# Designed miniproteins, single chains, continued (4), part 2

Each design is a single chain, and the fold is of that chain. pLDDT is the mean over its residues in the fold that is shown.

## One batch from the design tools (miniprotein)

Design m12035
Fold by ESMFold2-Fast:
Structure m12035 (fold): chain A 87 residues (1-87)
Amino acid sequence: MEEEIERMVASFEATLRELKAAGKLTTERVIMLVDTALQEAVELGASPEQIRALAERLVAVVERILGKDSPATLAARAHAEARLAAL
């Protein structure tokens, strides 16, 4: 599972960088990608602790690519927190 979380984070970062390079990265797409990754982890049977670790790492990737105070980063953090609260 830890190796799968590493794979998911790497895939998420690659997707964000590709979308940014193509001029297609929007706040709505960032939120959707975060939600999709967290839902995939739930479906794979990840523990609440593993899902929380994934959520933190996904938000950190968004922060690195788009900046800490970007609307997309703030939205990604809020959506991750909402998903974790629903576990």
Scores: mean pLDDT 83

Design m12036
Fold by ESMFold2-Fast:
Structure m12036 (fold): chain A 77 residues (1-77)
Amino acid sequence: SEIEKRIAEVKERIDQLFSQAEAALAAGDIERATALYETGERALDLLQKSVAAKNAGDEAEARRHIAEAQAILDEAF
């Protein structure tokens, strides 16, 4: 379904963002690492809410949460 595809795409973007945070931390850029972790955690919370809503049969709520996660990630890149 469209919502399952959007959830998968957001999950991949969050994983990429956490990988970038780990790379920044390894490079000693604590400020950048912190900002990336905070952004990833906010997006992950919305992803988890979207998955929970989808599992409960609330597709409208799932779409709302995943759209909010996408907006956060779009501002970060």
Scores: mean pLDDT 88

Design m12037
Fold by ESMFold2-Fast:
Structure m12037 (fold): chain A 93 residues (1-93)
Amino acid sequence: LRERLEELIAEADKLIDDFFRNAVEYLTDDEKAQEYIDRAEELIRELDRLVAELRRRGELTPEIQERVDEVKARLEEVKKLIEEGQALIKAQE
């Protein structure tokens, strides 16, 4: 479980980093934007399932909860930036 959690956090960090390195592509390419949204939503669901399992087993620490909450918040923030940015670009057309 902990190893899977670390893998999901690492994947989320890479996805977020890719957005900030290539923000213009995410805002102008509808396909790339949708791929981010779909993967971010999947990662959030998987993280929630692992947190629920850790809680059920009595293995959920405050540190683990904080790390999951932080990465989920960052994934949601980037999703919002993409959605708002695309709406602004389309409004200028």
Scores: mean pLDDT 83

Design m12038
Fold by ESMFold2-Fast:
Structure m12038 (fold): chain A 81 residues (1-81)
Amino acid sequence: DQAALEQENVRALAELMLETVERALREMTPEQRQEVAQRLLNGDASSLSPQQRQIHEVMAEGLLNGDLEGMRKRLEAIVNA
């Protein structure tokens, strides 16, 4: 089922992004995290689904504010939409 595969891919992307932000919060400076967040927000959105765009926005916010718990809850809401 194409829709089920798409949903699985969105979930996998969300999990990868959570792991990436957690690592960034441990390993990177605030300035480096700001640069990564800017790249996520300024990326080519024309090839992304609406859900993938929302995931990028949530990831960028998590990198800027460090709220991994809030980020996880928002990503779960997007994946289950």
Scores: mean pLDDT 74

Design m12039
Fold by ESMFold2-Fast:
Structure m12039 (fold): chain A 78 residues (1-78)
Amino acid sequence: SMEEDREEALRILEETLRELLRLVQERQPADAETVAEAEAKIRELAEEAVETLGLNAAEARELAEKVREAMENPERFR
């Protein structure tokens, strides 16, 4: 169903963004308040991306793969 597909897309994006936040923290440690604000923003960004782009689960997985590639090679996006 569309609801199940949307929930899966949201889950994939939230997990991917949280992984990115962990890698960013490893490179540039921030205080707990800044991290908490970023974590709150992750949910908002994932919801906005799914709604604005109309992402299904397959599209969310493709985006997650691109983000993961960027996370592994952050210097390439400098």
Scores: mean pLDDT 74

Design m12040
Fold by ESMFold2-Fast:
Structure m12040 (fold): chain A 61 residues (1-61)
Amino acid sequence: SPLEEVLAEMNRLLDTLDPESRERAEEQGGVVFQQEMDAGASPLEAMRKALDVVRQLVEGL
């Protein structure tokens, strides 16, 4: 499913990080996911936004 694909990509990116960076990425991604869900987004939309944040952190932007 699209959601499973987004989750797989998220976990792939998180697995490239050291434990400290991973914890920060998980915290920031989780905040964005919760904000989107609270705003009425679908789980897929919320997870895509969280993935964008994690990707930016991994890419150093």
Scores: mean pLDDT 85

Design m12041
Fold by ESMFold2-Fast:
Structure m12041 (fold): chain A 70 residues (1-70)
Amino acid sequence: SSEEKKVQEDIKLLQQRIDEIEPKLTPEELEKAKKLLNEAEQYLKNGDYKSAQKKIDEAFDLLDKELEKN
């Protein structure tokens, strides 16, 4: 479905973003981001695209917030 393809692509983008900014993250921030990514992948595997998207959005928000810190 279009929803499945969107979630799959967003998970790929999230993984790329984590890899890109990993050197700028603390171990704790990296662990939180990876946990959200793993939860999104579990929801995708179960066909729960809405919950998967929520976890993806939470992860991107977390990464954006951490990069904007003083």
Scores: mean pLDDT 84

Design m12042
Fold by ESMFold2-Fast:
Order: sequence, then structure tokens, then C-alpha cells
Structure m12042 (fold): chain A 100 residues (1-100)
Amino acid sequence: MTEEDAEREIERIVEKYGLTPEQRELIRKAYNSPVEEARKIALELARLLGYTDEQIAMLERVLEKRPDLSPLERIGLAVNPFLLLARYLDLEFEEEKKKK
């Protein structure tokens, strides 16, 4: 609800993952942006952090299939490749069950 609460969460992410001031500004912009813009910023941040083309493809799929995620949750996927892998595998498992 407050800008101060959002700023604290952004600072926690920046400190936890050792992000640069430029990457911090991208996270802040994503937080204040509509979901679609936040998605684009998350993909750009992941590329800047050295995600592989395969990891970028996984991130893009998770962001597309999970429009219910908040901007900060989408950014979390862009800075934590293990969280991204877990979410991607959950989606694959659900899609396989639906195909039955």
C-alpha cells in the first residue's frame, strides 16, 4: 500500500541477489508498471543477469501462463533461476495432467 513498503521489498531483492543500481531501477519501474510492462522488464533483467536463452524461454512461458503473478513475483523469477525452474516444472506437470 505504501511506497515505503514497496521500496523495502525492492531493497531486500537487490541485497539478496547482489543487484546493480541499474537493475534496482528496473525492478522499481516494474513494480510501478502494468503487468505487461513488468513482464518485459523481468525478461530484460534476466538477460542482464546472464540467463541462458533456455532460461529466458522458461521465464517467458511462466510469465505468459501465470498472469496472476504480481510484478515483484515476476521479478523474483528473473533473479532466481532455481525458483524459475521450479515454477516451470510445475507448469509442465499441470499441462501434462490436462493433456490426459
Scores: mean pLDDT 73

Design m12043
Fold by ESMFold2-Fast:
Structure m12043 (fold): chain A 91 residues (1-91)
Amino acid sequence: SEKEILEKIEKELKEGAERFLAGLKASGDLEKVKQVIEKMKEMLETGKVSIIDEDYLNKFSEELQKKILEIEKKVLKEMIEKLEAYIKEKT
């Protein structure tokens, strides 16, 4: 169902995000973390969110793609909050 597709996508995005954040934090490169935060904020501001492959997204209806975009934005916002908290803890 549509609900099952959206729940699966949200779970996979969150799991991917946690792996990405763990790797970024393990680098110890605070300037790189700040640059990543800036890039993520730009994606939210422009609406050009490129977390999921466009060819994969194009398999879904326009309405479903819009719902997926809202999930992508939600995950991006959570990632930004976690990285900003990490920077605050380290500075």
Scores: mean pLDDT 83

Design m12044
Fold by ESMFold2-Fast:
Structure m12044 (fold): chain A 80 residues (1-80)
Amino acid sequence: SIVDALVEEGVEKDLAEEAVKILQEKGSLYGTELAAQIMSRKKASFESALKVVKALQKLAEEGKLLGEGEGLETKFSLPD
């Protein structure tokens, strides 16, 4: 699962689960928007939220989810 893949990249399980939930609810989000949502919903630090975004970028590069753009401007979405 995407949650398990994020945890393998060093993301805390609670943040990995929330990131997937946000993407399911909204369909697609830029990395900056996703970071802001994680920080708001989980009271996470910017460092923790950035770690989630970087892990999602790596998974998108591996073809495990969809990513369009580069860096924090990458727009992420889950595969169907």
Scores: mean pLDDT 83

Design m12045
Fold by ESMFold2-Fast:
Structure m12045 (fold): chain A 90 residues (1-90)
Amino acid sequence: DKEKIEKIQEFARLMAETGLELEEKGLPLYEAEKQLELLRKKAEEEGRLKELEEQKKATLEAIEENGNVDEDVAKAAIEAAEEAVKKYLE
């Protein structure tokens, strides 16, 4: 169980960092939220945080290609992701 706890903590950290980066870049809200949700779902099913980080990077690069979006919209996605991370960590 200790390993699971550590993985959950790493996951929470990665999600929080991802959320902050999305806020800075002003990525499309719908796309950002959808990708974060997919990443979380995969991590939950597989329990692999190392793989999640690689997928996170690839996803962020793909989202960047789509251009910018209003910062308030991006912030909403980030806040939702942070709340989800807190629940996952608990």
Scores: mean pLDDT 56

Design m12046
Fold by ESMFold2-Fast:
Structure m12046 (fold): chain A 75 residues (1-75)
Amino acid sequence: SLETELERVDTLILLLEIARETEVYIASRQIKKEKDPKKRAEIRKELERLTRTVDSRIEELRARRAELERAIAAS
C-alpha cells in the first residue's frame, strides 16, 4: 500500500540521517587527533564528498515522501 511505502521511506530517511551524523562524528574525532593541517584538510574534503552523496539521497527520498503524502491525501 501507499502507507506501507511511506513508512519504508521514513525509515530509510532516518537510517541515512543516522549514518550521516555517524560519519561527521568519526571525522570530527579523526581531525581532533590529526596534527598535520594538510591531512586535516583531506579528511574534511572526504567528509564533504561523502555527506554530499548522502544528502542527495535524503533529498530524493524526501521528494518521494512528499509525492506519497499527496497521493494518500488524494485517495
Scores: mean pLDDT 90

Design m12047
Fold by ESMFold2-Fast:
Structure m12047 (fold): chain A 88 residues (1-88)
Amino acid sequence: MVEEKIKELEEKAERLYKAAEIARQRADELTAKGNELAADPSKADEAEKLFRTASNMEDAAKQLQEGADKLKEEARKLREELERKRRA
């Protein structure tokens, strides 16, 4: 049961790290496109929308990474406890 929980937490952390990386990459792409559109005053609103979306994705990536770090730390603590019980 504890071993299954450790595996579940590690798998969830891995998925969150991957999602965070994808979100950061997408934020970079949106920022680059926004900068390109910002060169045209007629596209200023479109550029601002892209910059806002990029900022939101950077925030989401940070939250996903923090969540993954917490899950990885919980899994590490459970693994250490399981190992202690096996040696006792």
Scores: mean pLDDT 85

Design m12048
Fold by ESMFold2-Fast:
Structure m12048 (fold): chain A 98 residues (1-98)
Amino acid sequence: SEVERIQKLLKELMELLLEILRKKAEEKGDEEALKKIEEIKELVEELAKNLEDPEKTKELAERLLKLLKEVIEKLGIEVEDFRSVAAKSAALLAEFHS
């Protein structure tokens, strides 16, 4: 159940992040960013499936971090765009530790 809780948390946080990234990419008409966002979604799903494999988790996390950084930089995303993610993350962490 602990792994399932981590999987749920990861999925919810990433769905929120991906929605922000997708909206920004659509507003800019950035088809390349949309393609990378789709790849990020697939990597998150793969990472969630492999949480019990530390080597695979590390590989997937490194690829995910690289793509996230590229998309964020490409879209010129501001700190304010992440306020909803920060608030949701804080709420989920509080609930998770209850």
Scores: mean pLDDT 74

Design m12049
Fold by ESMFold2-Fast:
Structure m12049 (fold): chain A 100 residues (1-100)
Amino acid sequence: MLEPSEEELKEAVAYALERLAGLGLDEKKIEEVVRYVLERGVSLELLKEYIDRLAEALRSGDPSLFPYLPKENLTAEFFNETDPREIAAHFQYIVDNELR
């Protein structure tokens, strides 16, 4: 895995916290997921794209905006209860297979 730069990690976390604000997601969980995603070699730009799509789906409640998860799993509770490493692995899978 790659070691993210302090600047890259700070930018990614700040972006995620801003975009996902008010959705009931745990802030430490967001930071851990972001760190693990970057360590897996996903680019900052692809991470931002995923965050934007996820934020829109969660805010609208429209699962068609984020077809990569079952509707039942498109909730703050699911993300808060799921291991951040598992979320990061799923994110990499989506980016590599679906989001390009």
Scores: mean pLDDT 75

Design m12050
Fold by ESMFold2-Fast:
Structure m12050 (fold): chain A 99 residues (1-99)
Amino acid sequence: AQALLDRIRASKDPEVAFGLLLEWALVNGIVRDRQAFGDFLRNETVDFSDPARALEQLRRFMELAGLPDIDALLAEIRPLIEAGDYVAAIELLARALLA
């Protein structure tokens, strides 16, 4: 788990950071609906050039991962996304999945 957080933090690239989180989630079975998660991966990618789009897509990922308090986590992630600190937002998301 710590190795994932270290790799996300070191990536400096939000697409790489999110890819690491997705790979970890798949390998560890951290999804409630595997078909919907597979559809998300094929049909939707997180667009880190558009903060509003990125937030909506991260919300969908959180729902598919079965996180219990999505609105509170989004409230923490939103200012990071709006500031362009996507890697820090992905690290927070990874910490929530590891908890």
Scores: mean pLDDT 73

Design m12051
Fold by ESMFold2-Fast:
Structure m12051 (fold): chain A 97 residues (1-97)
Amino acid sequence: KRYRVSVHIDLPAGPADENEKLAQEIIAELRRLAEESGMRIVNEAVFSTKQPSGKTSISIYLEFEGSPDAARRFAEEIRRLAAEKGLEATVQVEELE
């Protein structure tokens, strides 16, 4: 079945260059986790935005085909990745029609 995983990660306030580097590392890890979870990615969109507070947020939207278990595993691994880097992440999984 088709799913959408929405990931929002807030980076700490700091220099833009350092936040861009951290964002690239996170995006690379998320792609690796998707491959390891056995998901077939159908569509991918990645956004990086600066908030009024000076923090940078990363938003990643992945549409994939797979099982509910694969979707749940991917969401759990994203949360673990964020925790390991000391970051707060919001992960939402939606079943598409």
Scores: mean pLDDT 73

Design m12052
Fold by ESMFold2-Fast:
Structure m12052 (fold): chain A 91 residues (1-91)
Amino acid sequence: MEEARKLAEEAMRKANEGDRLGQEALKLGAKKEALRAGSLAGVGKIAAAVALLLLSKGHDEEAKEVAEIGLRVAEEALRLGKEALEKGKAL
């Protein structure tokens, strides 16, 4: 239970940060890179929300699996957000 919750919360935090960096990059003109970061951030947030919903229904093992997927996607969104911001700063 707690492990899946921690993974889901971490996924949400990293997805939010990736989205924030993507939005900053968009303001600097890195539109394609910002959209990629934002899209994956959205997927990570949905996966984290689904994991928390599964936990609320007692599906602890499934919640952990979904949270792990969400965390991987959120980490990629954060990476892309950082790259998008670097490209935006170079414009």
Scores: mean pLDDT 87

Design m12053
Fold by ESMFold2-Fast:
Structure m12053 (fold): chain A 93 residues (1-93)
Amino acid sequence: SEAEKLLKETKEQLKEAAKYLKSLDEEKLEEAAKDAEEYLEKAKKYIEALKEKIKANTTEEVAKALLEIVERQLELAKAIKEKDFEKVEELAK
């Protein structure tokens, strides 16, 4: 699905960003933050559609797990955008 593709792409970008954050390379940090912002905006659009699909077609337990994954990805993208290194390290685990 589009939501699954977006989450996979976001997760891959966030892993690369976390790697570069550890080097404190300011140029790479700015690129990572920009990518995270773009994926955050797209993710918000797909989250609303995903919530409706989960609610209609999935058990409550699976819906909860999927929403937690989505929320974690958004928090990580936001932390990268804000250059919050401690939170990025915590969320990337």
Scores: mean pLDDT 60

Design m12054
Fold by ESMFold2-Fast:
Structure m12054 (fold): chain A 72 residues (1-72)
Amino acid sequence: SPVREETLTLFRLAAIESTVFIAERMRPVNPELARKEAELAIRDARALAAEHPQLAGRLQGLIDRARNIIAA
């Protein structure tokens, strides 16, 4: 159903946001693990953007934040 699909999409988005947030917080303590978490977040965000093009802008913001972790 549309309601169920929307709810699952929001959970996936929240999980990606949480992963990026945790990676940003981990970077000064464990930069290697922060990089690995950021790489996973980019992968998951790209997959979600392919399925839901309407979220591409928000997901691109998360990808850019994750790329900053990798580049640091």
Scores: mean pLDDT 87

Design m12055
Fold by ESMFold2-Fast:
Structure m12055 (fold): chain A 58 residues (1-58)
Amino acid sequence: SPEFDRRVEELLSQLPEHLRPAARRTVQTMRDEGYSDDEILEQMEHIRRHALAREARR
């Protein structure tokens, strides 16, 4: 959906650049495996939270 695609791009933009390709692959893999949009967004937020916690130490 357009809303889902927009939220994915917003979450990706908040990640360090070097993590974005792996995060994009995770989104695609989860969609291919039949995960819901909500489950994919939850996983993306988990990745973002961990990345930001790591960056906060620098």
Scores: mean pLDDT 81

Design m12056
Fold by ESMFold2-Fast:
Structure m12056 (fold): chain A 79 residues (1-79)
Amino acid sequence: SGLEASKEALRRELEEALAAGDALRVSVLTFTLAALGDLETVREYAAAAREAAEKAAASPNLADQLLGTAALKALEQVE
């Protein structure tokens, strides 16, 4: 299905973003996967995703802060 294919692609992108240390990309992908209902993937990577999201939320850039904050809120679903 289209939804499952999208979840799989986003899951792979999250793994790549984590390997690259890209805090903003990790935050965006974490929020998106949670919004699509892939809480299993969000839970699996929760510790690393939370670290990345906290870094983004601490950014002096407002857009980065909003993305990090959105990811942190999504991570509350898998505590």
Scores: mean pLDDT 85

Design m12057
Fold by ESMFold2-Fast:
Structure m12057 (fold): chain A 81 residues (1-81)
Amino acid sequence: DEEKEVEELLKKLTPEQKAFLDEAISNLRRLALEKYGLPEEEVDEIIRIITPGLLKAVLTGEDFTFPSFEELLKEIEERRK
């Protein structure tokens, strides 16, 4: 239940960690829309897929490696089934 995990993790964020997460998501959205020309609906799904990993990285201070956009698009298609 990823949705419940995300809610619990969000409650543990400091204001600084929340700001960092919001900036990372905003930068990803801008990159996907402007540089790669992805539709907004695909970008929304990419953000949804990435958010749990980003949350854990922000909370633990671990490095987060972004999947390729091809891998993310495949994951979106699989989640729609």
Scores: mean pLDDT 71

Design m12058
Fold by ESMFold2-Fast:
Structure m12058 (fold): chain A 106 residues (1-106)
Amino acid sequence: SKRDVIEKHLRSLVGPDTDLSNREDRERILEVALSIFESIEDIDQKYLFIAQIVYPDKQISKEEAKKLVEELQKESASREEILNAKDPVEFARLLAIYLANKLKKE
């Protein structure tokens, strides 16, 4: 299922024993994802990293990833909303929105 693919991808960032329903494990995923994201110097690779959180099973081009990020930037997500997400799919979506807004320049 989409949930299983997303859970597998998020666990690949932090470890297989991660409980995506546990708040402390969600905080660790958020911190690790943000750290990885901030360490990426290439803008296209930042777009691809965000796209892989939402669609880890899809082969997405740089152009498609940029368009997805631009769509995500139309929404907002706070740290608290991410941590309180109803399920891992919503957690991944809100995390992607949060990271997409880190790229937003006014």
Scores: mean pLDDT 85

Design m12059
Fold by ESMFold2-Fast:
Structure m12059 (fold): chain A 90 residues (1-90)
Amino acid sequence: MSYKKIEDIYKEDPKGTTRKLLQVFRETLGKFDIDKSPLDTSLSEIKNDYPNIFNDFKDDFKKRIMKEFNISEKDANILVDDLERGTRPA
């Protein structure tokens, strides 16, 4: 399977990539029955408010990112960790 690099995806379409990432976040929130807007919450807030489900949430979010962007699990882990730390815009 041919993977794209997340940095190349961001460089080619920064705004579209951010919109898709917010959509994937919204879909993951819906799956875990979290009634929050992706603009009004963060992975760090989910970790604090829903600690018992956070690992499952993070794993599902990672899998959705891998599918949407066709990136490797390693790149998806780096992206999700950056989002949790607030070092990357979502």
Scores: mean pLDDT 78

Design m12060
Fold by ESMFold2-Fast:
Order: sequence, then structure tokens, then C-alpha cells
Structure m12060 (fold): chain A 76 residues (1-76)
Amino acid sequence: SAREKARELAKRNSKGRGTGLALIDALEEAGMSDEDILKAAKLASYAGGIPLAREILKLVREGKLEEARKLLDELS
């Protein structure tokens, strides 16, 4: 599934995998699309993406889903 692919992408960055997996879980709980979840996983799959992944995770945890989605859309 797209969500399983997302988790595998997040695991590729060993130092950032905790942030990536937490972000995927938060997006899943918030009912975000599989496309948004895959974008977030790709971001978290490399070291340079982790600061933005943390920012998106914070927005999702605060219920600021539209702000989080806007940041994910800019990753196209």
C-alpha cells in the first residue's frame, strides 16, 4: 500500500526515521491523503528534509492541517 511504501521510505534515513515515522502516524491519524503521506515520507527519507518534516509534524499535532498541506504541496 502507499502507507507501507511511506514507512519504508522513512526508514531509509536511519537518523531521521523516528521523525519520519512519527510524521506518517500523525498524518494518518489526521486523515491526510495517501499522496500527502508519500510526500512527507520522501521528505523524511533524507537528512536535509528532517527540519521541514519536524515543522510539518508540529503543525499536524497542533491541528493546523491546511498549513501542513500547503508545505507538502510546495514539495511537488
Scores: mean pLDDT 78

Design m12061
Fold by ESMFold2-Fast:
Structure m12061 (fold): chain A 81 residues (1-81)
Amino acid sequence: SMQEEIERRAERLAEEIRRAWEEEGVPLIERGELSRAQFEAELRRQIAAEQRVLDYALKNNDLQLAREATIRRLALERFLA
């Protein structure tokens, strides 16, 4: 189903975010170059940005953009949880 495909894509993207975090983000925190709070604040800003993209897409009946924004928002939310 469309819902299952969206959830599957969001999980894959969340896993990619987790890998990038482990490879790049964690070393930056360990070196004191990035705080966890700053990183989480940036993720929350990105979630808000994707919500704005979704709102714009729905206003313009752009179902493809709405789907892509939903997948990215869900992936960021899953990573932050």
Scores: mean pLDDT 80

Design m12062
Fold by ESMFold2-Fast:
Structure m12062 (fold): chain A 82 residues (1-82)
Amino acid sequence: MSAEEEEKRKKLEEEINIGLIRIMIGVNKVILKKAEEKGEKEKEEIVKEAIKELEKALENNDLKKALEIMKKTDKKLEELEK
């Protein structure tokens, strides 16, 4: 196996990770729009913070951090629904 093939694989994995984080941001932007339409201010603030944190994770290519943000956000949203 060549070092060149390993480098190409690493770049593809980084691009996939970036794509996944962008999808997470997009999903949260849709949730935010729906919360704004319903006047759910607490939900709006939680999702806005999540988007901001996900954008920072995207800048750092940090998929682990992005997943952590998603779990934290889901828990906060679940607590509002109870």
Scores: mean pLDDT 82

Design m12063
Fold by ESMFold2-Fast:
Structure m12063 (fold): chain A 77 residues (1-77)
Amino acid sequence: NAVSLALQEIEGVIAGKQKITQKQFDNIIDVLKENVGSQLSASDALRLSKLTKLPPSTILEQEHIEAVQKVMKPYVE
């Protein structure tokens, strides 16, 4: 699942393993944008909620992507 892999990459970056380039960040965000309106697994909904501090949702929405961009901004070089 492309969304699950994107969330795994985001979680790894936030855990302080490594900073990412702008291009790598844009690629992750593009994967999320391509999947707007798709159904999320319960686990991915919870992971996204923890990352964004937004309520869990079973659908990936634009507000989640905007929140991810804000959370990730300090980790992009």
Scores: mean pLDDT 84

Design m12064
Fold by ESMFold2-Fast:
Order: structure tokens, then C-alpha cells, then sequence
Structure m12064 (fold): chain A 85 residues (1-85)
């Protein structure tokens, strides 16, 4: 990973921790455009998983078991939930 890619991963983690799902979606799309494998994203974020709540841990599980569409769908659903609530 480049230094820039590590900063994007750190920003993704902070967005998830802060429940800024619109920011998380933006960063995730940038990471995928850079062709960073989801498995690499998972390994980087997993080291700090205990800092995440249930929603953040669910995102990590989807990152491990699902595909890019599943991840974007999860983030979209969380954004809708925040808008309605």
C-alpha cells in the first residue's frame, strides 16, 4: 500500500467509527477505483475492529464475505436509515 492509500484506509475507518456512511461510501469507491482488493481493506481495518460498533463490525463481515455491490448496498442502506431517523 502507498502512503496515500493508507491515509484513505484510515479515513474510511474514521468514517465508519463516526457513522459518516456517505464519506465511507466515497472513500470505498476511491479505493476500488485504485484497484485495492477488498481483502486488503479488510486486513487493514480488522486490526482496529474493537473500536467499531455493531454496524462497523457488520461492514467488516461483509468486506470479508461479500462483494463490492454488497458493501455499497450496506452503506446506502445505512445512509437511508440516518436520513429517516
Amino acid sequence: LTEEEKKLLDELFEALKNKDYSKAEEILKELFERKIPKEVVYEYLESRKEELDEDGKEFLEILKTGNEIDLLTFLGVQQIKQFIS
Scores: mean pLDDT 83

Design m12065
Fold by ESMFold2-Fast:
Structure m12065 (fold): chain A 105 residues (1-105)
Amino acid sequence: GSGRTLAPVLAMLQAARDALEAETGQPVRLSVSGAPGGTAKAVFTAPGLRIELTLTQDGDHLTVDMRVEADSPELAERGAKAVADALRTQAAQDGTITVDVTYEI
């Protein structure tokens, strides 16, 4: 695809971090690494919770594969939902990217 800015994706990741902090009541660390070819990896870490995102961008379409490790199934589901909802909300607000989020707990 043509070169596109990653600024909307970074804004989505920050929104997801904020949503996860609000949901858990704990500080959340975000680590982002990019790979050649439009694939990026983001990891959210909090006490008892780790969420790993694989982000693949094909033009204006962003596919997010989410993997969750948590001390409980309820924490895993709450964390995954908070991140997914934040990503979808941010994508919808600017309309520059369509996002599909897939996860299994």
Scores: mean pLDDT 78

Design m12066
Fold by ESMFold2-Fast:
Structure m12066 (fold): chain A 87 residues (1-87)
Amino acid sequence: MREEFEAEVEATIHDPLVRAVLRAYWDYLTAEDPAERARARAELEALLRRARAAAATDPALREQALKGTELLAKYGRELAERLEAEL
């Protein structure tokens, strides 16, 4: 799953900041330990603040962010379905 997610991020997302946000979001969603989840959340919040500031003045970054949200929606659903199949 993570390797497939990272491969699609590298294939579809070219902006390094948007890539960092997507990886941080994956780490947050897949964190099993409360301490690791808190760390991932803090990293995600910091990266999101930077991405929002940059997107305000860069239409290309905004377009990349939209592609990123579509990719997250795909993997969020697949992750949920996989967890249900293993229970």
Scores: mean pLDDT 75

Design m12067
Fold by ESMFold2-Fast:
Structure m12067 (fold): chain A 92 residues (1-92)
Amino acid sequence: MLSAEELKKEAERLLELAEKSAKEIVESDKFSTELRIGLAEAVLLLSRGVFKVVLEQALKAGKITEEEKEELLKWIEERVKKAIEEVRKLAA
């Protein structure tokens, strides 16, 4: 069964990949610093948005509870916030 724990593991893998991509964007010499930061943040925010939709679908399908959805969304938001802070520090 696709449990809340399995969804969290999938979110962690996606966010790790997104953070790696965001850091590679920030370290590139191809664009202005402002554009690189904007693109890196957009990648992380898009990943958050995708998972918000996935969790809502899982709730509607009865695979997770409202409490599990709220906890996972909070964890994802905190994870994305930390990744954005790391990306900004790397660009500074």
Scores: mean pLDDT 82

Design m12068
Fold by ESMFold2-Fast:
Structure m12068 (fold): chain A 98 residues (1-98)
Amino acid sequence: PQALLRALLAELRRLLEEAKKLGDKLTITALESAIASVEEALRESDIDRQIFQLEIALGMVRIALGVMKVVGGSKESIEILERAIALLDATIAAIRAA
């Protein structure tokens, strides 16, 4: 689980740098919040607690995606949020399968 969480964290940080270049504050804030939850998951020794933190991160990114679609956010920002959701979903599934 630690290796999967570290890989997820690296990918989310990469997406955050892409979001910062676009200057979209909502997308930046959602990714920063998701990264904080993944960092909390890395501090957890219990797998259920790790999954709980990842589900919090997933929820935050999904809310941001919903808002961006309603307000007509950029395609690039929407794609960043969708990629973050896919990474979180894949990581949760991989941890549950282990």
Scores: mean pLDDT 88

